# Ledger of designs, part 5: designed miniproteins, single chains, continued (2)

Each design is a single chain, and the fold is of that chain. pLDDT is the mean over its residues in the fold that is shown.

## One batch from the design tools (miniprotein)

Design m4146
Fold by ESMFold2-Fast:
Structure m4146 (fold): chain A 89 residues (1-89)
Amino acid sequence: MSEEEFALEAEAGVHIIRAAVHILTAKKYEKQGNFSEAAKHYREAAEHYRRAADLYEASGTPQGRRNAVADRRGAEEMEKKAEELEKKA
């Protein structure tokens, strides 16, 4: 792995951590019945997953390609969660 490839994958990893923090926050609001705030945090998690996917894809590595596919799926799941909660808000 080149330094450029490593830097892209490291930045992608930071976005995955950010997505996880937003998911945890969304679950907290969901348990409190605050569906509007929960939906907002799930949408922010989806954005971080998409950013991570773009960075992993840009790395050009086989692992980066696999991670990009998984993260795009994660983004779609978070968007579906947000849409369901927005219907309850």
Scores: mean pLDDT 89

Design m4147
Fold by ESMFold2-Fast:
Structure m4147 (fold): chain A 115 residues (1-115)
Amino acid sequence: SPPILTIAIPREDFGGLELELAADGTLTLTVRAGRTGAEVTFTIPAELLDPERMREALLAAIERALEAGLLSEEEAAHLRDLVETRGASAAAVLARLLAEGRHDLARFLAELLNE
């Protein structure tokens, strides 16, 4: 059977991943950056395990971060390309931001995904 969830994180950005799947279908994910050891934890409700809904939620979170002044338009365009064109998961986006030292932005996006 095909996987219900695929998480792809570039090797350069990856330090660790912890996954906990609750009986109600809620996924708790902790992503750690390889170079800094910085980490962020977020919860994905069962409805966001659908790749299309996750993509929509990620794109909405990126737009909210841009509106909040946490991203430049160039940075937002790059993250949108990763999500829409390259199929980057929430874990991949968060791992990259942690690896780049953008800890406040990674936390902001994770907190939006938990709402």
Scores: mean pLDDT 72

Design m4148
Fold by ESMFold2-Fast:
Structure m4148 (fold): chain A 99 residues (1-99)
Amino acid sequence: SQGLFTAKVLTSEPLSEEQLKEIAEEVKEKVSILAKVLSVEAEVDEEKDPRLVIIKVLLEEALSENEAKAVGEAIAEAAREAASKYAEVESIEVEYEEI
């Protein structure tokens, strides 16, 4: 089984595709020190709010509850720092599921 984190980052302004790619790369770099990351993708939820950035972090292995908390915190911090270069971060939520 694999682990999937979904981070929802609400920004003050819509971000460009290039900015989303840079955010994904920074999150991948930071999280890769804690877990084996297969992919990180950042996209906007165009149907709900173009300011809502959805970051999906796919891990090679599912995590324990304690590991998921630690990695989730790292994802939230990395996403906040990366997104704050381009816009004000209004909120951030991180969810974990085993797939």
Scores: mean pLDDT 87

Design m4149
Fold by ESMFold2-Fast:
Structure m4149 (fold): chain A 68 residues (1-68)
Amino acid sequence: GAAEEAENMNRNGKALAEGVAKTLGLTLTGAEAEKLSDTVYKVVGKTDGGTIIITIDSATGKMEVKVE
């Protein structure tokens, strides 16, 4: 159902943010996934060294990573 899909999206988003944080030598303190469209979602990961923003477009296969 919709609740399970939201849980899976948040879980997958956290795993992705943890992977990015680890490659940067940062510790993830929190992550949240947001659905922007049917094919685009955004993950915001908070760390001890900054905020990681990941945008994924499943229609094009492109992934953008920004650290603020």
Scores: mean pLDDT 77

Design m4150
Fold by ESMFold2-Fast:
Structure m4150 (fold): chain A 76 residues (1-76)
Amino acid sequence: MEKVKELIKKLTSDDPEVQIEALKELSRIAKENPELLDKYLDELNKAIQTGAQKYPDDEEFKKALEELKKAYIESK
């Protein structure tokens, strides 16, 4: 889905607010349709790593990432 790819691109944004909003939306998708994220898992992991490196001490980003991981694992 184009929406998932767009959200993954937002994870590498220079705006931490945009990154956090993208993580929250991805968490919603992970809860409802984890299979959609499976198709983009490699791209998602690379984007998360890149985004985290831009603001390594961003607590909101870390919390949003934990929510995404929890949603994905619990939906398997």
Scores: mean pLDDT 77

Design m4151
Fold by ESMFold2-Fast:
Structure m4151 (fold): chain A 72 residues (1-72)
Amino acid sequence: LSERERLEIELSLALMELSIFKKYPEKTSIEELEELLKRFRELKERAADDPNLVKAAEEGIKELEELIEKLK
């Protein structure tokens, strides 16, 4: 697998994890959400040359920040 392919897979897995947390917020912790947020930020930096991957990571970051704010 190329770095871009690995990045696409990692981003897809992170987005799936986010969708599960949104569906079952009662079974997630702020610590888990903050760890996923850190993961999305790292993926965004690694994806800097791919605007589609950057946009997907930015949307994930936005949704996670909104979810964390609601749980505070």
Scores: mean pLDDT 83

Design m4152
Fold by ESMFold2-Fast:
Structure m4152 (fold): chain A 64 residues (1-64)
Amino acid sequence: DLEELLKKSKLEVKGDRATVTIPTNRLEGVRTIAVTLMRENGIDLGEVESLSVTEKGATVVYKI
């Protein structure tokens, strides 16, 4: 469930970058969860620098 993934996802802001870590091995929903988590934390969406999905999880890095 996207809602459960959102609750287990982590957001870290360092300088001009925001990193979202999502415990999923599927690309589907990754961007939606990352965008939602950033908005809930009041962070304006910048450009996606990287997006990776592996068996260990998904990571999205935004430039703020």
Scores: mean pLDDT 81

Design m4153
Fold by ESMFold2-Fast:
Structure m4153 (fold): chain A 120 residues (1-120)
Amino acid sequence: MSREAQAARIAEALRRTAESHRIMAAEYRAQGDEELAALHEALAELFERAARAAEAGDLEAAAEAILEAGRLAAERMKDPEAAEAILRAAEELAEAVRAGDYEAARAALARFAQALARGL
C-alpha cells in the first residue's frame, strides 16, 4: 500500500473516532452532564484536526493533535492509572501515525478508547 493510501486509511479511522466522540457528547448533554459533553466535544475537534492533517499528508501535525487529545483526556481522569494508560495510548497512536502504520494506529485507537472508558 502506498504512503498516501495508508495516510487516507489513518485519516478515515481518526474521523470515525471524532464522529464517535460527537455522538457521546450529544448523549452526555442530553443527560445533563455538561462536563463530559464538553470533554467529548473537545476530543472530537482534536481528532477531526488530526484527520484533516493526515488527509493532507501532514503526519506531524496529525500526531501533535493526537498528543493534545491525550493530554486533555488524561487531565480529566480521576484514576491515575487510566490517565497514564491514555497518555501511553496517545503516544503509541502518534508514533503509528508518524510511521504511516495503519494497523498500529488502529490498535492504539482501541487502547485509547478502552483507557478513556475505564477512566470515566
Scores: mean pLDDT 87

Design m4154
Fold by ESMFold2-Fast:
Formats: sequence, C-alpha cells, structure tokens
Structure m4154 (fold): chain A 62 residues (1-62)
Amino acid sequence: SAAEEALAEQLRALGRSLGIPEEEIERVLAEFRELVAAGRPLADAAAEAARRMMDIAAARAA
C-alpha cells in the first residue's frame, strides 16, 4: 500500500540518519513488512521497526 511504502521510506531515512549499515536497514524493513503481512497495524509495525533501529544505533555507539 502507499501508506506502507511511505512508512518504509521514513524508516529507511531514519536508519541512514542514525548511521546504520544498509544491510541492517533492509533486515529491519523486511521484519516491518512481515509484521504488516501478519496483520499488525501499520503504526504498531512502524513503531517496532523504529525502536529496533534505535537499539541497533545505541549498540553501535558504545
């Protein structure tokens, strides 16, 4: 859906702004798409993906 693609683009931009490697961003986006496909609300799936990106960034910023 257009809303899913817009959120995926925002999440990709967030990951890049945090300095996360592209391969890790794509893994988080794949998980986001799986959650949406499993019937999770878009807002909930996006919030979970954003939280995961923040956790990855924090772990790398030791």
Scores: mean pLDDT 86

Design m4155
Fold by ESMFold2-Fast:
Structure m4155 (fold): chain A 65 residues (1-65)
Amino acid sequence: SITLTAHGKGAIIGSDGSVTPPGGSYTLAGTNPVVTPLPGGEALARTSAGESALFDANHVDVTIT
């Protein structure tokens, strides 16, 4: 799984349509976690379960377990 934790001005947009504000967290269930850097300092987290989240890579901590 991947857990994303928002700090400062960080926000996380989940594939379920949720928006996680600063101080919140979002967890992607599933296997084969992948984090892909995007232009502008964003990143996309994905799993084999088809879940994804878009986040600010400078203001979000990524934990893979």
Scores: mean pLDDT 79

Design m4156
Fold by ESMFold2-Fast:
Structure m4156 (fold): chain A 57 residues (1-57)
Amino acid sequence: MSEEEILQLKAEKEALKNELIKKYGDKITALLRLPEEKLIEELEKEDEEAAKELKAL
């Protein structure tokens, strides 16, 4: 990936995090404190589609 693609992926990850905060509130705030791989694992239990999207980014 180019540097531009990496910046786009970071923006998409941030947008996904904002959507999760909007949808789950306090629950997701705790998950956002985890490292990315642990966040994906915990998110998979709550929202498998969102975890899959985050993992693909």
Scores: mean pLDDT 74

Design m4157
Fold by ESMFold2-Fast:
Structure m4157 (fold): chain A 63 residues (1-63)
Amino acid sequence: EAARVEEILSRVDPADALRMVKALLDGNEEEAREIATRAAEKSGLDPEEVYRALKAVVDAANA
């Protein structure tokens, strides 16, 4: 859901979000998941939700 993705992105550090998007665009899923875990710990979010939200943004941009 777009509203939930926006909520997660608003709570994640912009620098972490940008690095994760870059890792996903480079095909480095492992690095993206590591960044998602750190960002989630800083924000009190679930790492899987952070990863999925940013992946959805990348997938939408490539569509």
Scores: mean pLDDT 78

Design m4158
Fold by ESMFold2-Fast:
Formats: sequence, C-alpha cells, structure tokens
Structure m4158 (fold): chain A 64 residues (1-64)
Amino acid sequence: GELVEVEVTVNLPSSLLSVAKRQAIGIAKEEAEKLTGKEVKGVVSVELLERTDTTLTFRVTVEV
C-alpha cells in the first residue's frame, strides 16, 4: 500500500494525551481516505510534533 502522512491538531491538554492520540488517529484516517479515495488498512506511526497549553499536534502515518 501507499503511506500517507497527516498532521492533526487536537484541542486537548497533555493530561489527556491518550485521548488526544486516539482522536488524531481517527481524524487522520478520515483525511487520508478523503485525499486518496482508498480505505485505510492500518496506522504505521503516530508522532507528537508540538504541545501547547491547550493543543497537541501529531503526525500520523497511515497505509492505504
């Protein structure tokens, strides 16, 4: 399959990192499917790029 990288910002604090990561994965899957027209087969990696007082930004790599 092809790899698609999606950057997602979630308006959640670092205390909710696990919840934010799950939300970012969901958003990244939907965006990858919209961009490619293909179904996401799996999540390859999730990287935390940036953290502020109110937001967490992730780079999510998915396979389509």
Scores: mean pLDDT 87

Design m4160
Fold by ESMFold2-Fast:
Structure m4160 (fold): chain A 74 residues (1-74)
Amino acid sequence: SLEERFLELLEEARKAIEEGDVEKAFELVHEASELLIEMADAGAPPEVIAELQARLAEVQREIERKKAELEAKA
């Protein structure tokens, strides 16, 4: 399902963050964002979209935090 694929992308993004690959994490989050649009267009309930959007936003915050950490060490 689109939801399962979305969750897999977020898990891969978190793995990329752990590995310090911020660029890859950003690309994966962008792909997940596109899937959210497809799910909304396919008629997924607003409450489901809101929950997944909140999960996406959390991973985006983790990417920004990791980016700031790496920039501070450079």
Scores: mean pLDDT 85

Design m4161
Fold by ESMFold2-Fast:
Structure m4161 (fold): chain A 75 residues (1-75)
Amino acid sequence: VSQEEIDRGVADIVTAVGDVLAKQGKYEEARKAYELALKLDPNNPNAWDGLATVYELMGEKEKAEEYRKKAEEAR
């Protein structure tokens, strides 16, 4: 297993943790989890979608739209 494969796998797990935190209304914690996932794998579309959703729920519509575009680019 390469470091790149490990980083992608960890990014997927951290993204899932972010999703759970967001569902609990812990938006700052969810944001930090998605940002960590993107440091490990910048091409993770689920992490970008999660970050966009958190910013949308926080009322930051312009940032949410920007991160939705990042998710689309990563697919």
Scores: mean pLDDT 81

Design m4162
Fold by ESMFold2-Fast:
Structure m4162 (fold): chain A 65 residues (1-65)
Amino acid sequence: GEEARKKIEEAAKKAAEALKELKEAPPEEVAAKIGELLDALGDAIDAALKLKDLKAFEEALKKHL
């Protein structure tokens, strides 16, 4: 359903933004930004697994990464 796709897209978008922030982070902030990225990736994977919509997860990653 649409709600499942939306949740997966939102989680993937957050993971993509966390990755962008990590790439641009000064050395002092790298550890904190890695934590943010891991949390966002964990949320995205959890959403994909619970909603059983791997295709929506793949499409969201392609759009935002």
Scores: mean pLDDT 75

Design m4163
Fold by ESMFold2-Fast:
Formats: structure tokens, sequence, C-alpha cells
Structure m4163 (fold): chain A 80 residues (1-80)
């Protein structure tokens, strides 16, 4: 499950780097579902992951694609 979350975060980062708002938002929705379904994540890891997801959404709403990509990379690094 962590590997799937990391892979999805990378997909969000790629969509954001391409300026593809619709794809990035769709991938974030899929990422949230994976985080919610992940039984192996601690409560602290879930809280941190959701915080980064909210940051990604905020950045996308402001059309700050670089920040959205950085937040996705931060989630990837956090989970490893």
Amino acid sequence: MKEEIIKKAEEVAEAARNGDYETALQKIQELVKLINEAKELSSEEVARAIGLVLSMIGALLEKNYEEAARDAEALKEFLK
C-alpha cells in the first residue's frame, strides 16, 4: 500500500509539473482514497499525508503547479 501511495504521489507531481490541473486533481482524489484505505499507516502518518494533500489542493487552486509538485514530492519522501 505505501508503494501505491508513493506511485500516486509521483503521478500527481508529474501532472502538476505539466500544468495539467484536471489530471492533477483526479490523481489527488485517487491518492486520498489510497491513504484512507491504507491499514498500514499510523494515525500520525495519515494526518501528515492529509495535510500535504490539502496543501497540494490549495496550490492547484492558486495555479501554483510548482508548489503542488513539491508537496507531492514531500509526501513521497515522507512515506519512502
Scores: mean pLDDT 84

Design m4164
Fold by ESMFold2-Fast:
Structure m4164 (fold): chain A 60 residues (1-60)
Amino acid sequence: PLELSERARESEARARPLVRRATEAMRQGLSPEEVSEIARLWVEEGEEAAERYLEELLAR
């Protein structure tokens, strides 16, 4: 148990809306590989980069 993980818990809470949007995007035509790339960007580059990638895919 990570008691000193307020940032991680906050990131998880923020990720929940993003995960919901990614799931809805899969229903609209995104592939699982594209969703995986969104998750990778979120972990490595941050939430903003993942959001931008998701929005660009949805705008195609």
Scores: mean pLDDT 67

Design m4165
Fold by ESMFold2-Fast:
Structure m4165 (fold): chain A 65 residues (1-65)
Amino acid sequence: SKDGEEAGKEAEELALKGIEEGKSLEETQEELQKLISKYVKEKKLTDDEAQKASLAALNALELGA
């Protein structure tokens, strides 16, 4: 869905920005979880979309390292 794509992109951007700003991996992951949880709470993401967004963010962290 469009919300899933936007959430995934925001998660990736947040992950990359965290690395650029020198935030710890743990701190960046915590911020990512908060973002995804917010989308799920607002009923904008299904469980499948939330999982895909989490994987996209994790991949961005690995590529940025």
Scores: mean pLDDT 72

Design m4166
Fold by ESMFold2-Fast:
Structure m4166 (fold): chain A 70 residues (1-70)
Amino acid sequence: SREELLEKLERLLTRHAIEHGELVSPEAAVRILREAGLPEEVIRRIAEQLRRRGPVTVAELMELVEEALA
C-alpha cells in the first residue's frame, strides 16, 4: 500500500541521514527508492528531476515521492 511504502521509505531515509547526513545524491536516492519498493515509473520520474537539480534533502525527497504517489 501507499502507507507501507512511505513508512519503509521514511525508515530508509532516517538511516541515510544518520549515516551520511541530510543530503541525498541522485544515485543514493534511486538506490533507496528501489529498496523501499517504489514502482519503476515513479523511480524514473524522480531520478530525472534529481539529475537536473542535484542533491536534495531527506524532507524534499519525501515530498517528491508523496506527490508522485498522489
Scores: mean pLDDT 85

Design m4167
Fold by ESMFold2-Fast:
Structure m4167 (fold): chain A 81 residues (1-81)
Amino acid sequence: MEEKLKKEIEELEKKIKELEERKRRLEEEKKRLMEELKKETDKKEILRLIGEILRLIGEIFDIEREIEKLKKKIEELKKKL
């Protein structure tokens, strides 16, 4: 049943593409917040921006880990073909 494995690989590749697109959007948002942080002088707002940037860094890291796991699954499935 090679067709089932090929379909599973295609679905995993689609998930990786979606995650890479989401990661790109989060990186662009992080860059925007870092630019705002450079211009900010209010201590309370600086702390808020730092908190948001750290949260985005965490989200990006989690997405990178998921992409790595999916890539490993694809390699395992390819070995079964």
Scores: mean pLDDT 84

Design m4168
Fold by ESMFold2-Fast:
Structure m4168 (fold): chain A 98 residues (1-98)
Amino acid sequence: MSPLELKLGEEILGVYDNAFEIRRRYSNNKEAREIATLLIKAASLVGVAGSRDIEKALKAAEEIRRLSDEALEYANKGDFEKAKELAEKALELARKVL
C-alpha cells in the first residue's frame, strides 16, 4: 500500500467513525440516522475515486473528514438540521471527484 493510499484510508476511516458515533449516540433520531447514511455514502464514493486519482481523492477526503467532524459537533449540540447540511455537502464533494 502506498503512503497516499494509507492516508486516504485513514481519512475515510475517520468519516466512518464520525458517522457511526452519530448513529450510536442518537440511534432513535431519524435525522441522525440519515446524517450517518450520507457520511457513509460520501466515504464510500471518495474511496472509489481514489482508484482513479489518489491525490484528488485524498484532497476531497480531507475536506469530507473535516465536514464529518463538524457534523458530529452540531449533532452533539442537537442541531441536526446544520449537521445534515454538512453531511449533504460532504456527499456532494465526493460525487464531484468520482
Scores: mean pLDDT 90

Design m4169
Fold by ESMFold2-Fast:
Structure m4169 (fold): chain A 63 residues (1-63)
Amino acid sequence: EAAERVKRTAEVAREFGGDEQAARSLILSLRTLGHEEAARVAEETYQKEGFDAALEKALEVIR
C-alpha cells in the first residue's frame, strides 16, 4: 500500500519534472512516512545509479 503510493507519486513527479524532481519527491515521501532508512538508500543509490535504481532499492527496504 505505502510502497505503491510512494512509487506512483514519484512516477508522476518524473513525468513533469524529470529524474531530479522524481528523486526529491521519492525521498520526501519516504521521510514524511517515517521510512528514514529507505530515504537514505534512495538518496545514495540515486547519486550512484540514477532514479530507477533508487526507486527499486527504496521499495525493497519498505517491503
Scores: mean pLDDT 80

Design m4170
Fold by ESMFold2-Fast:
Structure m4170 (fold): chain A 67 residues (1-67)
Amino acid sequence: APSKEEIEREILAALAAIYNWLGKKFAEQGDLEEARELYEKAIELAEKAGEAGEEVLKESKENLEKL
């Protein structure tokens, strides 16, 4: 069974993915300030997730740089 710490990291990665997805939706609507805040939150959570957050961290950073 996964450890409590592994479960917590997976939850952080999932939350990061949700924030990244919301950031993309706000960017599509032209809400660039909201998109920036959401991508920054996604980056913070993905960094805390470690390896589980690696892909979402990369995508969130790339999306933030495109704003």
Scores: mean pLDDT 88

Design m4171
Fold by ESMFold2-Fast:
Structure m4171 (fold): chain A 62 residues (1-62)
Amino acid sequence: MAEAREIAAQLDPGLRAEVEALLAQLKALEMDPRASEEEREEMRKLLEEVVAMAKELVELLK
C-alpha cells in the first residue's frame, strides 16, 4: 500500500518520471555487489509487479 500511495500522489503529471526513477533504483540494487543472489531475483520479480501494478493503478484512478 505504501507504493500505491506514492504512485497515486504523483498521478498523471509526474507518474512516468517517478516510475522510471523507481525502476532505475531497483535495477541498480539488483546489480549492486551488496545484494545477494536471491535478492537479485526478488528485485527482478518486484520490478515486473511494480510495472503491472502501476498500469492497474493508472486505470483505477481514471
Scores: mean pLDDT 63

Design m4172
Fold by ESMFold2-Fast:
Parts: structure tokens; sequence; C-alpha cells
Structure m4172 (fold): chain A 65 residues (1-65)
């Protein structure tokens, strides 16, 4: 949906500027989250991204470098 796309764009901007060493990409209806390591701070960001992805009906893929 249009609201799902808007939510994903906001997630991309928010994650990038927070300095959590997290990169977020939107491809079609899938949100890709790339992290350097899984710390408590990065886990909390991933948890919020997962909540928003589920609400938006988007697929979520998480990868650790």
Amino acid sequence: SASSIAGAVLLLIGASIEGHKIRVELKDDTIYVYVEELSPETEEVIKRVKELAEKAGAKLVVEVK
C-alpha cells in the first residue's frame, strides 16, 4: 500500500541518520536491514523495523555482516 511505502522510506532515513551502523534498503515490498554486529542498540532498531514492516505488510530480511 502507499502507506507501507511511506513507512519504509522513513525507516531508511531514520536508521541512516541515527548512526547505529545500520543500512536499510527497500526493494519492491521487501525491507532489507544490514547490520555490522548485533548489539542491544541494533536489536532495538531491528525490533522497531520489524513492527513497522508487519504493520505495513512488507517482508523483512535481516543480515549481519
Scores: mean pLDDT 66

Design m4173
Fold by ESMFold2-Fast:
Structure m4173 (fold): chain A 63 residues (1-63)
Amino acid sequence: AMEEAQRLIKEADEAEKKGDYEKSAVLYTRAAVLARQAGNDELADSLREKAETFKKKYEEKKK
């Protein structure tokens, strides 16, 4: 669970560097779910906030 969450965080960081905020938001959301399943609620909440931030960025790009 945590190992997979860390992998998704790395992929999300790479997507962010490429400006792919939609992919970054999806990957952070998945990582948050896995972190919660592993019992790391603080990490899950932090990742969810990052996902929301990138969702707003990609929504603004569409508007």
Scores: mean pLDDT 79

Design m4174
Fold by ESMFold2-Fast:
Structure m4174 (fold): chain A 73 residues (1-73)
Amino acid sequence: SPVFRRLTPEEVARLKAEFDKLLEEQKKNKDNPQKVQYISNKIIGLILRAVGDGEFELAKEMVKKANEVDKEL
């Protein structure tokens, strides 16, 4: 089955960089539950964008990384 690819390699790289930056911000703000929740909503938005753009393997990687960080909060 074809994976519907909407993102260029450069767009995928930017999405990954933005996602990783949000995970770092979440760790830095772990003592602020309101800010952690706000950042979590942004992370969910990026994962949903990856799914919507047919980047399913990227989306699964993002979910795994987000869950690992969440265990530290």
Scores: mean pLDDT 81

Design m4175
Fold by ESMFold2-Fast:
Structure m4175 (fold): chain A 66 residues (1-66)
Amino acid sequence: MEEKLKAVSEKSRQLARDIAGRLLDAMRRTLEEIRKAIKENKVINGMTLEQLKALEADLERALADA
């Protein structure tokens, strides 16, 4: 029983890693767009420059911890 659970858990963990990798790539792309908006002094969806900088810092931390 444990061997079958272990195999399913490994497959689920591999799928979770693949999904996490795609999410990290999406976050990295979003961070690049935010950085570009900050440089261009563009407001995105009514967000202030300070809110964009805070989101940049949060995404940088999330990516560094991954």
Scores: mean pLDDT 72

Design m4176
Fold by ESMFold2-Fast:
Structure m4176 (fold): chain A 70 residues (1-70)
Amino acid sequence: SESLIKKAEEILEEAKKIAEANPDNEEVQKALKEAEEALEELKKPGLSVEQEIGLVLRMIGSLEQMKLLT
C-alpha cells in the first residue's frame, strides 16, 4: 500500500511537469486531472490490492497519454 502510494506520487510529479510545460494543451490538462483523481482514490481506506494496482495502472496510462500528446 505505502509503496504503491509512493509510486503513484512519483507518477503524478512527472505528470505535473508535463502539464506545467503544456498549459494550453487541454487534453494534457485533462489527463493530469484524471491522474490526480486516481491518486485521491488510492488514498481512500478499504481498497483491495487489485483496486490499488488498478489505480496505479490508470495513472501510468494517463502519464503515457500525456507523453504521446506532447
Scores: mean pLDDT 84

Design m4177
Fold by ESMFold2-Fast:
Structure m4177 (fold): chain A 69 residues (1-69)
Amino acid sequence: MSKEEILEKFEELGVRAVVTGDYEGEAEKLRKILLEAGVPEEEAEKIVELFKQGKFGEASKLLEEVLNK
């Protein structure tokens, strides 16, 4: 999965979480995507926790930093 595809999926999941209120369910989908993409578990958990809190800007920034490594 490309970096661009991961960021696009992140945005789609964030929109769904806000629209449905299902932050937990969309966060679990995000975790699976990040782990399958080879993001280390520690970084994936930090991104997922920020996402669950609705801190999408902070989560997206951390995700971009991890993917640019």
Scores: mean pLDDT 84

Design m4178
Fold by ESMFold2-Fast:
Structure m4178 (fold): chain A 62 residues (1-62)
Amino acid sequence: MKKLARVTKDFEALLPTELSLKKGELVLVNRFVNENFVEAESLATGEKGIVPASFLEILGDA
């Protein structure tokens, strides 16, 4: 089940598989990759990538 989340702090992608996000953006959490990382989708751009779970606040089900 996809989750809606808010970005709590800026994240700059270092790898091509990662997604850069700015504080306050809304994302869909598509899946948990492991305990530290999720695959997220930006609602503003539609881009997908890996983001640290600690940078996200889960708001609820999408």
Scores: mean pLDDT 83

Design m4179
Fold by ESMFold2-Fast:
Structure m4179 (fold): chain A 71 residues (1-71)
Amino acid sequence: GSMLEEVLKKLRELLLEEGVPEEEVEALIRAIQNGDFETAQRLGVRAVLRLPDEKRPEFGRLVKEALDLVS
């Protein structure tokens, strides 16, 4: 797969392992894939607040990498 597919796979795995609902994870991934930056930012903020503090840096890195690859 593409580098974007690998980053999105890691993002999906991280969020699902931390108990973020699958519907919310897939909505965030679709927003990123579609370049809907406003929706991705809003959903990303909601997702990060569900994560423990130690997982937030990795989440932020993965979202930034995915958005950079879509831009």
Scores: mean pLDDT 86

Design m4180
Fold by ESMFold2-Fast:
Structure m4180 (fold): chain A 62 residues (1-62)
Amino acid sequence: VDQEKVDEAVKKLEEVDPKAGFEVLKLIEEGRYDEALELLKKLGISEEEAEALLERAKKLFE
């Protein structure tokens, strides 16, 4: 996991919408990773940054 990409994704989420952050976490907790990735992309996060964030979040819930 690239920490720099994770940090950039988190920064973008905090600037855009706190509610969207909770929705992404709920999708990850439910195992709906494809939907979480699509939501992150809609929020302006690149696919590479979104994938890095999802991989880090998966490790936190393991």
Scores: mean pLDDT 72

Design m4181
Fold by ESMFold2-Fast:
Structure m4181 (fold): chain A 78 residues (1-78)
Amino acid sequence: LSEEQLREAEAALYRMAGYIAEKNGDYELAGEYYRRAAELLPADSPERVELLRRAAEAYEKAGDEELAAELRARAEAG
């Protein structure tokens, strides 16, 4: 596996972990996992943008509106 393939695999694992945390109601943990997954992907990746939005939604549900707003801004900036 190349470094790029390893980063994509790690992103997929964090995305799955975020989904599981979200379904368990652990919104803060879900936001952290989605954010970590997004940071592993290229800046212009559509998947990265979607993960940043999911992280923002999770943090908002956790009550962290400041971090949610920051992540939404990052998603819109690309």
Scores: mean pLDDT 83

Design m4182
Fold by ESMFold2-Fast:
Structure m4182 (fold): chain A 55 residues (1-55)
Amino acid sequence: KVVEEALRDAELVREAGRALGYSDEQIERAVSEYLKKKAKEEKDEEAKKKLLELA
């Protein structure tokens, strides 16, 4: 599932942010931005809506 893959990638963003010393707030903002970008590129309407809800 595209949503499942996006959530896996979001967790990698969280891990990288923690390793670089970013705050939880900054990391969640980066995750939100990543999910919004994925939603913009998504062709499936249902997957797009779910990604936007998670962002």
Scores: mean pLDDT 78

Design m4183
Fold by ESMFold2-Fast:
Structure m4183 (fold): chain A 73 residues (1-73)
Amino acid sequence: GFEEMKEKIEKALKEAKEVIETVAKTEEAEELLKKAEEYAKLAFTVPGAEASLRYFEQALEYAKKAIETAKKS
Protein backbone atom coordinates (compact mmCIF):
# COMPACT_ATOMS: atom_id res chain seq x y z
CA GLY A 1 0.00 0.00 0.00
CA PHE A 2 0.91 3.66 0.38
CA GLU A 3 3.12 3.03 3.45
CA GLU A 4 5.17 0.38 1.60
CA MET A 5 5.48 2.72 -1.41
CA LYS A 6 6.70 5.58 0.82
CA GLU A 7 9.28 3.36 2.56
CA LYS A 8 10.59 2.05 -0.79
CA ILE A 9 11.09 5.49 -2.33
CA GLU A 10 12.62 6.95 0.87
CA LYS A 11 15.13 4.08 0.89
CA ALA A 12 15.95 4.59 -2.82
CA LEU A 13 16.45 8.35 -2.35
CA LYS A 14 18.70 7.74 0.69
CA GLU A 15 20.82 5.24 -1.27
CA ALA A 16 21.11 7.66 -4.22
CA LYS A 17 22.26 10.49 -1.93
CA GLU A 18 24.85 8.25 -0.24
CA VAL A 19 26.26 7.03 -3.58
CA ILE A 20 26.46 10.57 -5.00
CA GLU A 21 28.23 11.87 -1.85
CA THR A 22 30.58 8.87 -1.49
CA VAL A 23 31.52 8.13 -5.13
CA ALA A 24 31.26 11.44 -7.02
CA LYS A 25 29.20 14.62 -6.89
CA THR A 26 28.33 15.53 -10.49
CA GLU A 27 25.81 18.13 -11.64
CA GLU A 28 24.11 15.47 -13.82
CA ALA A 29 23.68 13.01 -10.93
CA GLU A 30 22.38 15.79 -8.64
CA GLU A 31 19.83 16.90 -11.30
CA LEU A 32 18.58 13.30 -11.65
CA LEU A 33 18.26 13.02 -7.85
CA LYS A 34 16.32 16.33 -7.81
CA LYS A 35 13.89 14.90 -10.39
CA ALA A 36 13.50 11.73 -8.29
CA GLU A 37 12.65 13.87 -5.22
CA GLU A 38 10.15 15.95 -7.25
CA TYR A 39 8.35 12.83 -8.57
CA ALA A 40 8.33 11.31 -5.06
CA LYS A 41 6.60 14.48 -3.76
CA LEU A 42 4.02 14.25 -6.57
CA ALA A 43 3.41 10.55 -5.79
CA PHE A 44 2.56 11.42 -2.16
CA THR A 45 0.37 14.48 -2.95
CA VAL A 46 -1.74 13.60 -6.04
CA PRO A 47 -5.32 12.47 -5.28
CA GLY A 48 -5.43 9.50 -7.73
CA ALA A 49 -4.02 6.04 -6.94
CA GLU A 50 -3.04 5.42 -10.60
CA ALA A 51 -1.37 8.85 -10.89
CA SER A 52 0.42 8.29 -7.56
CA LEU A 53 1.78 4.93 -8.79
CA ARG A 54 3.06 6.46 -12.06
CA TYR A 55 4.89 9.24 -10.21
CA PHE A 56 6.30 6.65 -7.77
CA GLU A 57 7.68 4.63 -10.70
CA GLN A 58 9.24 7.80 -12.19
CA ALA A 59 10.83 8.62 -8.81
CA LEU A 60 12.44 5.15 -8.61
CA GLU A 61 13.65 5.37 -12.23
CA TYR A 62 15.34 8.75 -11.69
CA ALA A 63 16.89 7.56 -8.40
CA LYS A 64 18.43 4.59 -10.27
CA LYS A 65 19.69 6.89 -13.06
CA ALA A 66 21.27 9.18 -10.45
CA ILE A 67 23.13 6.22 -8.90
CA GLU A 68 24.30 4.95 -12.33
CA THR A 69 25.48 8.43 -13.37
CA ALA A 70 27.45 8.91 -10.13
CA LYS A 71 29.14 5.49 -10.54
CA LYS A 72 30.24 6.36 -14.12
CA SER A 73 32.15 9.42 -12.80
Scores: mean pLDDT 79

